# Designs tried in a protein design run: designed miniproteins, single chains, continued (3). Part 21

Each design is a single chain, and the fold is of that chain. pLDDT is the mean over its residues in the fold that is shown.

## One batch from the design tools (miniprotein)

Design m8703
Fold by ESMFold2-Fast:
Structure m8703 (fold): chain A 68 residues (1-68)
Amino acid sequence: SMEELRRLEEEALEALSKEAEELAELAANTKPQPPAEVGRRLAEMLARLGFEELAELLRAAGARLEAE
């Protein structure tokens, strides 16, 4: 059971690492974008990956940045 959980965790971390690496590559090779836009896209990605609390924090920060 613990070994199964650890394996699932490792697979999830590999998927996360690949997604983050792909996003970093896109950021490096795409046109400059406003910080608020980048933050929104990161929040969407985090939500899809199951990090809903972090996604909400990032959305709130982005909305505040746009309001300023």
Scores: mean pLDDT 66

Design m8704
Fold by ESMFold2-Fast:
Order: C-alpha cells, then structure tokens, then sequence
Structure m8704 (fold): chain A 73 residues (1-73)
C-alpha cells in the first residue's frame, strides 16, 4: 500500500540520515504519516517539517543518538 511505502521510506530515512534505531525510526514514520499524509509525495512536500519532527522525537526517545547527530552536523 502507499502508506506502507511511505512508512518504509521514512524508516529508511530516519535510520540512515538521523541515526535512529529501528524502534525510533518506526515512531518517527508513524507520527509523520499521521501529521502530513500517507504518500511519499506529501511527505517530500513537507520534508523540512518531517525532519524537524524526526529530530524532536530522536531527542526525546534516544538522546544519545541525538547527541551523535548534532556532533555530525
């Protein structure tokens, strides 16, 4: 389904680019889909907001991974 493709896209993005664990990446994907829509096109149109949400959830759920992300930037 389109929702499954959107979640898979966001989970891969969060793991690769934010350094999120599988569990945190899934939470980021679920929340982004809930807020911005269940298609890749809607998520890409809102990508800066999706990235900001991912960073916020990472800081809350995995502060060590968030610290590593900030040190890398």
Amino acid sequence: STAEQARAFLEAFARRHLGASAEVARRIADEAVARYGDTVAQLLANLPAVVALGRELLAREDPEAYARLQARE
Scores: mean pLDDT 83

Design m8705
Fold by ESMFold2-Fast:
Structure m8705 (fold): chain A 70 residues (1-70)
Amino acid sequence: SASEKTKKSEEYIKKAQEELIKDNYNKALKYLKQADENAVTDEQKQRIKNLKITLESLAKIKGVKLEEIK
C-alpha cells in the first residue's frame, strides 16, 4: 500500500541521514536509492533530492569516490 511505501521511504531517509552524519557516503547513497524507490509524496522526493545533492557535494570536497548504484 501507499502508506507502507511512505513508511519504508521515511525509514530509509532516516538511515541515509545517519550514515551521512558519520561520513559513510556510499552507505548513505544506497539508502537514498531505497528511499527513492519507496517515495510516494513530493515532500519525500524533494528531501531525497536535497540529501543526494548534499551528499555529492560533501563527497567531492572530502575526495570520496561514490559508487554507481543501479
Scores: mean pLDDT 84

Design m8706
Fold by ESMFold2-Fast:
Structure m8706 (fold): chain A 57 residues (1-57)
Amino acid sequence: MVRSVLELAGLRPTEAAIRLLTELVGDDLEALFAAAQRLSAGGRREVTEADVRRLLG
């Protein structure tokens, strides 16, 4: 699901980014959608573990 949500937003997540994001928001769908929106807002498509850490902490 995390990968699918990010890909629907036009993002290209790494496996490490998906694992970290799932660990942080895996049971909160609203947080997941909000994270995808924020990650796509900067115009970048690639999402790394560092990007997830920057977004959520």
Scores: mean pLDDT 76

Design m8707
Fold by ESMFold2-Fast:
Structure m8707 (fold): chain A 90 residues (1-90)
Amino acid sequence: RTLSPAEAAAVRVLGMAHMQVVAKMQTLSEKEREEVWKKWQELVQQFIDALRRARTPEEVRAAVRAFLQQLLDAGFISEAFRERLEALAA
């Protein structure tokens, strides 16, 4: 099955967020990296579950917005980066 534009955008958002988290982890101690990786895995699992349940492009975009807000709250991305990724998913 070919990805819809909304699903393709969600995949790009996940990839870009992953690169930011990997870059952040390179600046952290081993213990901090373990905590960040565990939290990242939890948030990614929630995002994948939300995408699997999504039936409309609106639901896909809502899942992306929720994921980005959780990444911001966890300190994984900046507010400016969240805005850029949210615009990419619109």
Scores: mean pLDDT 83

Design m8708
Fold by ESMFold2-Fast:
Structure m8708 (fold): chain A 80 residues (1-80)
Amino acid sequence: SLKKVEEDQAAAEKDPLVAAFRNAIKRLKEMLEKIKKAPEELQKLAKERHGPVLDELIDEMRKLGVPQELLDEAEELKKE
């Protein structure tokens, strides 16, 4: 729904932390899609390298009170 997209954008505009985290998740999804297209060995290396960094980011965002729904989305990216 277009109205839901506008409401989500308005919420992001009111909370710059939420907006920044949404952008980070979007960029991580784009990077993960590129990793999936790489040879298996490179996929494994990329996952091993990004895992700890993603853990630290999630923990920092959790401490800053970012919505659990965004934290859950980031955790799901980590599992892929």
Scores: mean pLDDT 62

Design m8709
Fold by ESMFold2-Fast:
Structure m8709 (fold): chain A 107 residues (1-107)
Amino acid sequence: MEEIKEKMIKLEKELIKKLEELKKEASPESAKVIDEMIKLEEEFIKEIKKSKSLKEVIEVIEKHYEKANELIMKLYEIDPEVGEKVRKLEEEHVKEIEKLIEELEKL
C-alpha cells in the first residue's frame, strides 16, 4: 500500500507542474481557477498520505474527482480551450490512478 501511495503522490506532483505551466499561458481569470485546482491537488496529496486503507483511498479519490470536475466546468465557461486542456490532463491522470488501484486489487 505505501508504494502505491508514493506512486499516486508522484503523479499528483507531475499534474501540479503541468497545471502551473498552463497557468502561465492563461488569462488572469482562468489562472485563478487553475490556482484553485492546484490547491485541490495539494489537499489530495495530504489526504492520500493520511489514508490507512484501500477503502479510504477510494473515498478520497471520489471526493477529489467531484471537486475537480466543478473547477473544470468553471474553466470551460471562462475559456473553453483552457478548459479542454485541463480536462485532458485530468483524464490522463485519472487513467494512471485507476491503473494503480487495479494493481492494488490484484495483490
Scores: mean pLDDT 83

Design m8710
Fold by ESMFold2-Fast:
Structure m8710 (fold): chain A 88 residues (1-88)
Amino acid sequence: ILQQAQDVLSRLQDLKAQLDAEAAKNPSSRALVERMKRRVDIGIDSVKEITELYKKNPDNDIIQFRAQIHLNSIDKDLDELDEKLKQI
């Protein structure tokens, strides 16, 4: 889970950089890019929160299970954002 969280965080940071580059290259996409950046920022905050909860509760199966489910949800949302960026 920590490795998955680090990988997801890295992908979110890379996507944010790509969105900034796209906004600079294509000003007509700025409104769409701003909406996508908000989703990325929410994802980054969520991954950090999940990582902290996981580290503080190593013996709590329920918290670990919920952390995994939430992280999988963020990973899925990231895949959708990647596809949307390709359409710009």
Scores: mean pLDDT 77

Design m8711
Fold by ESMFold2-Fast:
Structure m8711 (fold): chain A 79 residues (1-79)
Amino acid sequence: MSFDEILEELAKVLSKFFTKEEIDYIRERLKAARDDPELFLKVLEGVESLVEHAYNTGAISKEDYEKVKELIEKLKELA
């Protein structure tokens, strides 16, 4: 799966819990940080923390949470 394909899958899952503006911001940050591994990993860490908080508060299902974690790990492999 390409970087853009993984981002689109992540955006689809996140769209259940975040606004389009929030998702577009996350996508732009990840794209902008792609050539900087440290910044890229920090952006992913931020997204993971937001999703973990949403899961702990019951806003996200376990299945959606696991899917986001899977997609974040795939993005980390591309860093």
Scores: mean pLDDT 82

Design m8712
Fold by ESMFold2-Fast:
Structure m8712 (fold): chain A 91 residues (1-91)
Amino acid sequence: KESEELKKKSEEYLAEAEKTLADGVAAGVVSPAVADLLRKSIEYLKKKDYRKSSIYATSAAILAIGEGDEVGAKAAMLVMKATDYLSKSEE
């Protein structure tokens, strides 16, 4: 039951991250470099490579913060949360 709740939270955070990224890219407020790092993070999450997913999401967050990209930073933090919850659901 707790594992199911963690998986659901991971799915919710990933859906919010994907929407935040898509909306930000469409609005022109997320840089291509940040978007590329976030796409790689999501790809690794789908492969269950949680370490690589976290590294790419963290890199995207650092780059977004450095660029003043609040939307990209938010998307990166949401991917990191999705990765953490999914990883914990499999423990």
Scores: mean pLDDT 84

Design m8713
Fold by ESMFold2-Fast:
Structure m8713 (fold): chain A 98 residues (1-98)
Amino acid sequence: GPLLEKLEEIVKKAREEAENTNSDESVDSIETQLVIEELEKEGYSREEAILLLSLYEKIKLDGLTPEQIRELGEKVLKHAKTPLHREAGELLLELAEG
């Protein structure tokens, strides 16, 4: 979906920029900072940006399809006990939208 494709582009660009940055920080650390900064420019809060990146990494690690991401988001929302869990479920549903 549009958000997932946008995240893939943001992450790819951040990785390329991080690899070309002369810094004592790790490439992974610089990539994470650049992704969060770009998501904040898109209107996400820092907390939302961190959560969204974490969800994206899990989706890629587990190889989830859009349908599986939607099912996970619905399950997270159904069992949500904290504001963070509700936000995670909502972001998963947004990531699953085509």
Scores: mean pLDDT 82

Design m8714
Fold by ESMFold2-Fast:
Structure m8714 (fold): chain A 81 residues (1-81)
Amino acid sequence: SELDELYAEILSLVKDPELQKMVEGAYKTLKRLIEEEGLPEEEAVEIARLMKEGIEAGKSLDEIEAEFLRALTLALDRHAR
């Protein structure tokens, strides 16, 4: 899947073990939400792209995590009943 390809690509860029764990946790969360909460895969892919851009821009772990959580919250809110 496109999400799995992005996950592999991001992990190839990350040397920091703490950031690697956060990225892995984020993708597990996105996969769960696609399967259980009906999150569109296209929305999950866009959130993953934002995370990749943050990593490539040299943003801190805290900034990347905050941006991920914000994007995820907005996506879930748009698709909640």
Scores: mean pLDDT 83

Design m8715
Fold by ESMFold2-Fast:
Order: C-alpha cells, then structure tokens, then sequence
Structure m8715 (fold): chain A 90 residues (1-90)
C-alpha cells in the first residue's frame, strides 16, 4: 500500500539522519531520531506484521530510555538492524 511505502521511505530518511548523528557523536539528535524511528517502525509493524520491523521498534524504544553514555552504541545497533530491514523491504 502507499502507506507502507511512505513508512519505509520515512524510516530510510531517519536512518540517514541517524548515521550522521552517530558519526558526529551527537547524543541529543540520536535520542530524538530514536523516538521518531520507534514511532514509524511501530506503525510499519502494525501494517505488515514483519518481526524484523518489530525488532527495530523495540530496540529504538529501548534506546530512547538509555543513559547518555549508551546512546551512540545503542543507536548504531538500531542503525545496523534498520539497514538489514530496509534492504529486505527495498
């Protein structure tokens, strides 16, 4: 559906911003992008039932609540999982 395509594109766009924030060790931006990623991946999971998308949603939500010292490493893990998911979904 067009909604699924828009959610996939939105997650890809946030993924690009996430990579940049991580590369610059920007904790605040990474946390904000994790909140956005959690929202979009949750909506995509509701539309598709894809467990790999559900994993991105859970990881992103967990990262939002992480200490500042863990944000960059957790954000990298979310980015790595997102890259796998987006490649599978096109």
Amino acid sequence: SSQVQQLIQGMGTIGGGLQSAIDNNNVDTTRILMGSMSTLSSQLYQQTGDSSVGTVSTMAQSTVSSPDSDIISQGQSVYDQLSIVINQLQ
Scores: mean pLDDT 87

Design m8716
Fold by ESMFold2-Fast:
Structure m8716 (fold): chain A 81 residues (1-81)
Amino acid sequence: HHMEEEEKRRKERYMNAVLDGIEIALKLAEKHKDVKTKEGKNRYDVLKEQIKKTLEIYRKEAEELGMEDVLSRIEELLKNL
């Protein structure tokens, strides 16, 4: 029981750090919205799509573990993407 709470807190801190990195990456990519990939796709749009997939994975884990603050952050990021 106590060890499960410690595991949850560790994962919560890890997820929050990943979310912080995602927010920084999105802000940086917004400055380069005109850059295209080799396939002619917009790099910012490709990054957003990859981030959405990552957020959906973390959303499931946060929901299963009852990480309400992390889940709220993920939902806000998904809404703004």
Scores: mean pLDDT 79

Design m8717
Fold by ESMFold2-Fast:
Structure m8717 (fold): chain A 89 residues (1-89)
Amino acid sequence: AKEELLALIRAALEAAADRIDPALAATALELLEAELNNAPQERIDELKARFAELRAADPESARALLETIRAVAAANPELVARVEEELEA
């Protein structure tokens, strides 16, 4: 489920590449993958700091990125539920 959700988000971000900074999109995917796979907190904190810097530099790109991720989640509620179950296990 985690890999399927990440693949859908990656595809959606690629489809929106004209509206989203590529470094911001790459950092968001890396952060999401790190959180979903329980990466060390230090790594998650580093990625969050980088994401915050990129978001501050391009707020419109950050808005487009978050809208794209939310749309994928809204279209795939059963997949999101399975990912949440995997995170609890």
Scores: mean pLDDT 81

Design m8718
Fold by ESMFold2-Fast:
Structure m8718 (fold): chain A 76 residues (1-76)
Amino acid sequence: MMKELAEEHVEKARRLIDEAERLSRQGAPLDDVLAQIHEASLHVREADRAGADPEVVRELQERILQVAQDAVKRAQ
């Protein structure tokens, strides 16, 4: 069902965002952090397409943007 597919993509996005935050805290290379964020972004897009809750999609998009901005600032 579309709802189950949306929930799976939301869960995958959350795990990838959590991993990106962990890598960033450990001082991993910017490229490694951005790779996790890129994959998370793809799962958020698929979740949105599958009919995920718009508030959940927005929350995940905001977290992705924040992690990316923080990682770029640390690399400067």
Scores: mean pLDDT 85

Design m8719
Fold by ESMFold2-Fast:
Structure m8719 (fold): chain A 80 residues (1-80)
Amino acid sequence: LGTSTSDEGLKKTADEIIESTEKLVKESKSLSVQADILYDASDALHHIAQSVKNPELRQELFKRAEELREKAEKLRKEAE
């Protein structure tokens, strides 16, 4: 047993990735770099979701990953 490798631990890791991603995007001056950061975060959340045992939490993390991917797509279009 252990919370660090449980669904709660995985959710905490996902939340930390989202928070760090938003800070990195804000600090970046390049739209293409911001898009790359969001794509990487989306991919990381997708991989974390695959490790989640609870199907409800898994779906929530997949949804968050898709939200980050949408933001990345928008920034990539604005980057020209």
Scores: mean pLDDT 80

Design m8720
Fold by ESMFold2-Fast:
Structure m8720 (fold): chain A 105 residues (1-105)
Amino acid sequence: SILETLQKIAKKYNMKDGDGILYFDVENQSIVLYVVKDGKVEKELEKPFTSLKDEDVIKAMVELIKSSKVKLRRLYILGDPEYNAPLAEAIEKETGIPVEVLAPE
């Protein structure tokens, strides 16, 4: 399951309470914000995507981050560093929260 995968990633990268993970759930056509609470990864928010254009993705991710009830200290995007690095930079500039790209394999 995705939660088991994200829990393993959080442990491997020593993620802390207040860290968020942005995930593209292609199967459910949504962008999901997961957060670390009490050492566990939990789903916080999700938003359907209608477009995978960079500008639309950035906007959707920023909206999820701004809607978060958790004070986010750091964000992670999972996937290809070459594709996701520009998205991470844009989100960091818009939110002021550090964003790292992780390729877990």
Scores: mean pLDDT 82

Design m8721
Fold by ESMFold2-Fast:
Structure m8721 (fold): chain A 70 residues (1-70)
Amino acid sequence: GPAALAALRASLDEARAVMDEEVQRIEKETSPEEAKKARVGYAQGLVDFWRAADPALAKEAEAERKKAES
């Protein structure tokens, strides 16, 4: 239900912070281009996940992916 989806979204917000730390590590150890690829890849995975679970949340994930691509 909506409460369960809100809890999943909050967990994904926490996961985003961990992903940001990993992207920072990738940038330090490789390049900004590889770090950007990692961000886009993570964002694309979230779009696919939410498209299967809730189309409305998939739209929000697509907005995040577009920001990552910028």
Scores: mean pLDDT 74

Design m8722
Fold by ESMFold2-Fast:
Structure m8722 (fold): chain A 63 residues (1-63)
Amino acid sequence: MLDEIRAKLNAVREARDDPEAYKRELEALIQTAEDAAARTSDEFLSGSLELYAAVLRVVNRKE
């Protein structure tokens, strides 16, 4: 679960110099975080992942 998010975060970091790859990896990271939040039984971790995904969505949808 957290390893999946870490791997996606590393992919976003590696893609930072390529706008198309960056957007694609960022969308994948958002989805992975939302899916992890829905699957975890830890309410604090779920809330933290939902907040993280919400912040990433705002960044990704900014013109």
Scores: mean pLDDT 75

Design m8723
Fold by ESMFold2-Fast:
Order: C-alpha cells, then structure tokens, then sequence
Structure m8723 (fold): chain A 78 residues (1-78)
C-alpha cells in the first residue's frame, strides 16, 4: 500500500541520515511526504517535509534519523 511504502521510505531516510548520506535522506523524506499525502496522512506528510527542510538547513543528521524513525513508527500505529 502507499502507506506501507511511505513507512519504508521513512525508515530508509532514517538509515541514510544516520550514515551521513544527507542528500539521499532528503530525497527519501520528500518521497515519503508525497506518498503519505496520497495515503491521506497529512500529518506525516507535513512532518516529513519539515525534516527534509531541517536537514537541508544543516540540522544534525542523527537527530533527523531519530525523528524519521519515530515518524515511521507512529504512521504504522495509526
């Protein structure tokens, strides 16, 4: 489902951010945001866009990794 794909992309974004691959993490967060929106989860879509923007602005990649993993867990539970 679109929802399961968004969760997978959020977890992949978390992994790439933790590895320091900032560009790939940003790309995956933006893709997850689009899929979450298509799935009707506007809260997750907005949160993923904010995480991508923070990472673009030089925010700590480890903090973004933790936030993306938490967002994926919350999306799975909803």
Amino acid sequence: SLRQQAVQLLREASRYARQGDTEKAIQLLKQASELAEQAGDYGTSSAARILAKKLEEGYDPEGISDAAEQLAKEMEKS
Scores: mean pLDDT 87

Design m8724
Fold by ESMFold2-Fast:
Structure m8724 (fold): chain A 100 residues (1-100)
Amino acid sequence: SMTLEEIEKWLEEIRKKYGLPKPPETPLEPSSEEMRLGIEMLLLAAQILEKQGWELLGVEYPSAEAFSVTLRLPDGRILTLSVVERDGKVYLESEVTALP
């Protein structure tokens, strides 16, 4: 398993590799350092997907323990990616909606 410091360094290396800007500051302080890195990882994934022709529709930060990004695929489907902290653990969750 990677340490939190190794994950942060890896995220910076990926951002440099794809020529991506630094992520915007979050409006709320994350519940933990692991949650903060989860948010940065999710934002990095969204930036990579935008370079592949996906459209960023929105970002939701309802609490210090929950963050989500919603993207439109090139085929019109909607993908929601979320990081949530429950019982001291951070989870990455995804949901795809069918075309209307």
Scores: mean pLDDT 76

Design m8725
Fold by ESMFold2-Fast:
Structure m8725 (fold): chain A 93 residues (1-93)
Amino acid sequence: SVIEKIIKLAEEKGLKEFAENIRKQLSDIDAYRKELEERMEKAKKEGNKEEYQRAVSGLIAADIDRVGITIEGILKLMKAGYSREEILKILKE
């Protein structure tokens, strides 16, 4: 994935603490997303429209957070000396 490639590039630049922080944030988001998916399915089966809408909104927010982490990772790599072109080439592979 794009984020996995960003983590590897951060480690190559010696940004190990930053890479570990991103991994933790992704793990937390993935765990929360799984909880929300389970809540969504339960609400659907029980006909609980309000809880279903809350779970769907939470999933959208989690996806936005994941995009934010990706952008922050790219910006950190650029500050660490990667050019925009180098990052794009690696992410396309």
Scores: mean pLDDT 84

Design m8726
Fold by ESMFold2-Fast:
Structure m8726 (fold): chain A 75 residues (1-75)
Amino acid sequence: SEADKALEKLREKAEEYRKQGNDEDAKAYEAAISGVQLAKERGLSVESIKHTLESLAQSVSKEVADDLRKIVEEM
């Protein structure tokens, strides 16, 4: 359920950035979606998913990083 909520938020953000023509940040959200989806399919813990998103936040733009951290906080 927490993974599904995170995926919904990430998909919404990816679509928003694509509509704005910000392909670079949209790709960052797509990478996060892939990571959460794979972790969910592999049965990994919510804590592992949070660590994956926080790790990705260190290598993306500030705006994407802030959104990823907020999603982690809400999980």
Scores: mean pLDDT 84

Design m8727
Fold by ESMFold2-Fast:
Structure m8727 (fold): chain A 72 residues (1-72)
Amino acid sequence: SAAEALAQGEKNEKKAEELVREAPDSLRALAQAYRHYKAASVNYKKAGLDEKAKEAEARAQELAQRALALSA
């Protein structure tokens, strides 16, 4: 249901935020947060929340860029 998708989106977004807060310079934490933001985006899209889905996708892309910079 849309309500279940919204709940999963919020849960994944919160988990991604916690991972970045606890370990902002950890490649492992950034990779895990990336997967959670991607899951949030998919679930927000299922819930019909296109703007929240786009923002979650943008957050995932930002973390991917940070991980690349740390890997240089």
Scores: mean pLDDT 89

Design m8728
Fold by ESMFold2-Fast:
Structure m8728 (fold): chain A 98 residues (1-98)
Amino acid sequence: MSPVAQRALTAVRALLDLLGIPEEEKAAILAMVERALAERDTELLQKAFEEMLARAREVNPELAAILEKVRSGTVELTPEELARAEALAQAVEAAVAA
């Protein structure tokens, strides 16, 4: 697997861990992401992201709402939502760098 694809999988794993998604559901989402990267299937990658958001809404609805706003390109994040999004991004970057 390419270094870029491995880094992307590590980032997704870290994000799923930070969102508090259960291990069984993490495995399913990670398998979809791995397949999407291997097959260069952008539609499958979008489906994996939607599944991640659906699970995040059940276990961490506040973070799921922030991620949905970031995905939609919303520039109207509150200062608190922006700080939480930045903290999440930094935690994912730290996991990828390790």
Scores: mean pLDDT 75

Design m8729
Fold by ESMFold2-Fast:
Structure m8729 (fold): chain A 91 residues (1-91)
Amino acid sequence: SLAELRVYAIGPDGEVTFLGSVTMPLAEAEALLSRLPHNAVGAELLQEKLGFPPENVGAILDESLVTDPALLELYRKAPKDALVVVALVPV
């Protein structure tokens, strides 16, 4: 089974911007998500605006939390003042 990790930037005003996605095996995506901290504001905004379950949302607070090159490149596209969050979508 595959999963898509969808990456979003949340601006200081709560504006949600889609940065891109990375497809990987479901088990790898779940392991990656489990290593990310929970951010209640980010999870609530993605649930409200896009319908993602909060348990499927994690926050990338800095580059040290992500070693996957494609995911790191998406993180680096975000404005410096944005909260970066990822949502796990099974495909």
Scores: mean pLDDT 86

Design m8730
Fold by ESMFold2-Fast:
Structure m8730 (fold): chain A 99 residues (1-99)
Amino acid sequence: SSIEEQLKIIKEVLERLKKGESTEEILERAEKEKNEYMAGIARLLLPLDREEQIEVLELALELEIDPDIALEILELKKEGREEEVEKALEKRKKKLEEL
């Protein structure tokens, strides 16, 4: 799918979470609708608290990256390893330029 379609799904999940919908309800809906990308996001967010779920998706939208990458960045920031975030982003940029 295009990055635009993925960002649209991330926005939808974020809005549903902000409206108080449970991550389990979002997952059940995604599975019923066979929306594999939305189901993947919901599964990623299940072990996280609501505040962290929102932070992950807001960062994913801000940087236009996948939520799993946004989660990795937030984990590195919490550990005080912010300089490794910059190196990880540069490494991913280089990999995209070598394609």
Scores: mean pLDDT 80

Design m8731
Fold by ESMFold2-Fast:
Structure m8731 (fold): chain A 96 residues (1-96)
Amino acid sequence: SVKELLERAIENVEKALEAAKGDSPEVRQLLEGALEDVRTALTAYENGDVEKAIELLKRAIELLQEALDKVTSPEARKYLQEALRAVEEAIEELKK
C-alpha cells in the first residue's frame, strides 16, 4: 500500500513536470525537488527507515503545495493535486 502510494506520487509528479514545460523555472525546480524527496522516501521506506521516509514526504508536501500555488498549467495542476493526495495518504499509512 505505502509502496503503491509512493509510486503513484512519483508518476504524478513526473506527469506534472512534463505538463509544466511552459510554466516558470521556479515551478519546475519545486517539482524536481519534490520528485527527489518522494524517490528518496521510497528508498528509506524499503530500508525500514520509516522516520526518514515521513520527514522526506513532509518536505515533499511543502514543495508540492508551493508548486500548486504557482503553477499556471491546468493539466500540471491536476497531476500536482493527485501527487499531493498520494503523499498525504502515504504519510497517514506510515503513521499506523
Scores: mean pLDDT 89

Design m8732
Fold by ESMFold2-Fast:
Structure m8732 (fold): chain A 98 residues (1-98)
Amino acid sequence: ALVADPVTVEVTLKEKNISQEEKEEIARRVAARAGTDSVEVEGNSPRIVLTASTVEVARRAAATAKALAAEKGYQVDKVEIHLSPSARRALEALAAAA
């Protein structure tokens, strides 16, 4: 079994009154378009959390989330990409080899 350490993408919207249903809709569309492994939507928070198998997929997910939020009239406050320990080590090894 090929187990890839996920990269986490956290999208925070400025709109604090966004419904759970709209966050779930945005999250599902991001997962479908970017190819993320999973989506998680925090209940009463303007935050959407996505997991991706690679940094490239994570970047695509972040861009797609911004586009879909804007399409629905919401502004993005911040986007944070968190690397897994394995992904971080891979980047460090690549930097050391360069």
Scores: mean pLDDT 71

Design m8733
Fold by ESMFold2-Fast:
Structure m8733 (fold): chain A 64 residues (1-64)
Amino acid sequence: MKYTKEELLPLAEKIAEKLGLKLSEEELNSFTDYLFGGYDKDGDGVLSEEELKELLEKTGMEDE
């Protein structure tokens, strides 16, 4: 599976909330872009399932 930036945005909001961060819409979009760029090592504009899993683990959103 793969995720686009728009698919990741709601997840980034949850991650920010888990981290205790309250972000505005602009900050949330910037945060999503930053996460996406940091984990999208291929630079193809999508996150693989493995990259997403690493992001979730790193941000404390352990997969149940």
Scores: mean pLDDT 71

Design m8734
Fold by ESMFold2-Fast:
Structure m8734 (fold): chain A 107 residues (1-107)
Amino acid sequence: MLKVTLRFGVGGSAENTRNQGEAAVLGIRRAAVEGIEELEITLYVDESEEGLEAAKEAVEKVKKTAEEVQKKYPDIKVEVIVDEEASAALSAEALAAEGPVEVEETE
């Protein structure tokens, strides 16, 4: 399975946030052209007040592009994960990696 994961931070600098959004849109379109089977996009939103408005705009633009690509290329699975759930998923992954630390070890 060919999977591409794009991760970028959205917030702080409005200019950087817009550039990250544009990069994500281009990444989604490029993945579709290359015939990638699965594309996962993770967006990290800084809770700073100045960045929130630009972040929401970038998230909407990315989701809209993902829906357009999914509609045009139904064989490609496109998923967009926003900050709160992405942070929770990363924490769960770290815990899963350390969880079996007490697994039975025969000395």
Scores: mean pLDDT 61

Design m8735
Fold by ESMFold2-Fast:
Structure m8735 (fold): chain A 59 residues (1-59)
Amino acid sequence: SLVELVARILERELVEEEVDPAAVARSTGVSVGAVSRARRRGKVPFSLAEKVIANTKAK
């Protein structure tokens, strides 16, 4: 699904590529706190991936 794909891409960027959570939050329109929490846990929840999809489609 698109949600699973987006979650995996974000996990790769935040955990493996060490992209700045603030930069991801800025580009996706979600809160920096939510992105920072996902990076700390090493896992992007589907609810966060869904918000990213909704926000990027709305912009």
Scores: mean pLDDT 76

Design m8736
Fold by ESMFold2-Fast:
Structure m8736 (fold): chain A 58 residues (1-58)
Amino acid sequence: MTLISRMPAGEEGRLAERAARAAGGTVERRMEDGEPVVVLRLDEATLRAGTRADADAL
């Protein structure tokens, strides 16, 4: 399954972008109604791999 999350660019957007990239997902930055927005796409398999690596870091 592919998870898609859309959120405003900012501190949360920057953190989510870094997390998505670390998990091997894709990130798209776009403008919607004059406001910067971040769209994240993550596959379930990629999320499981990333979560395991993050768990080892915790």
Scores: mean pLDDT 65

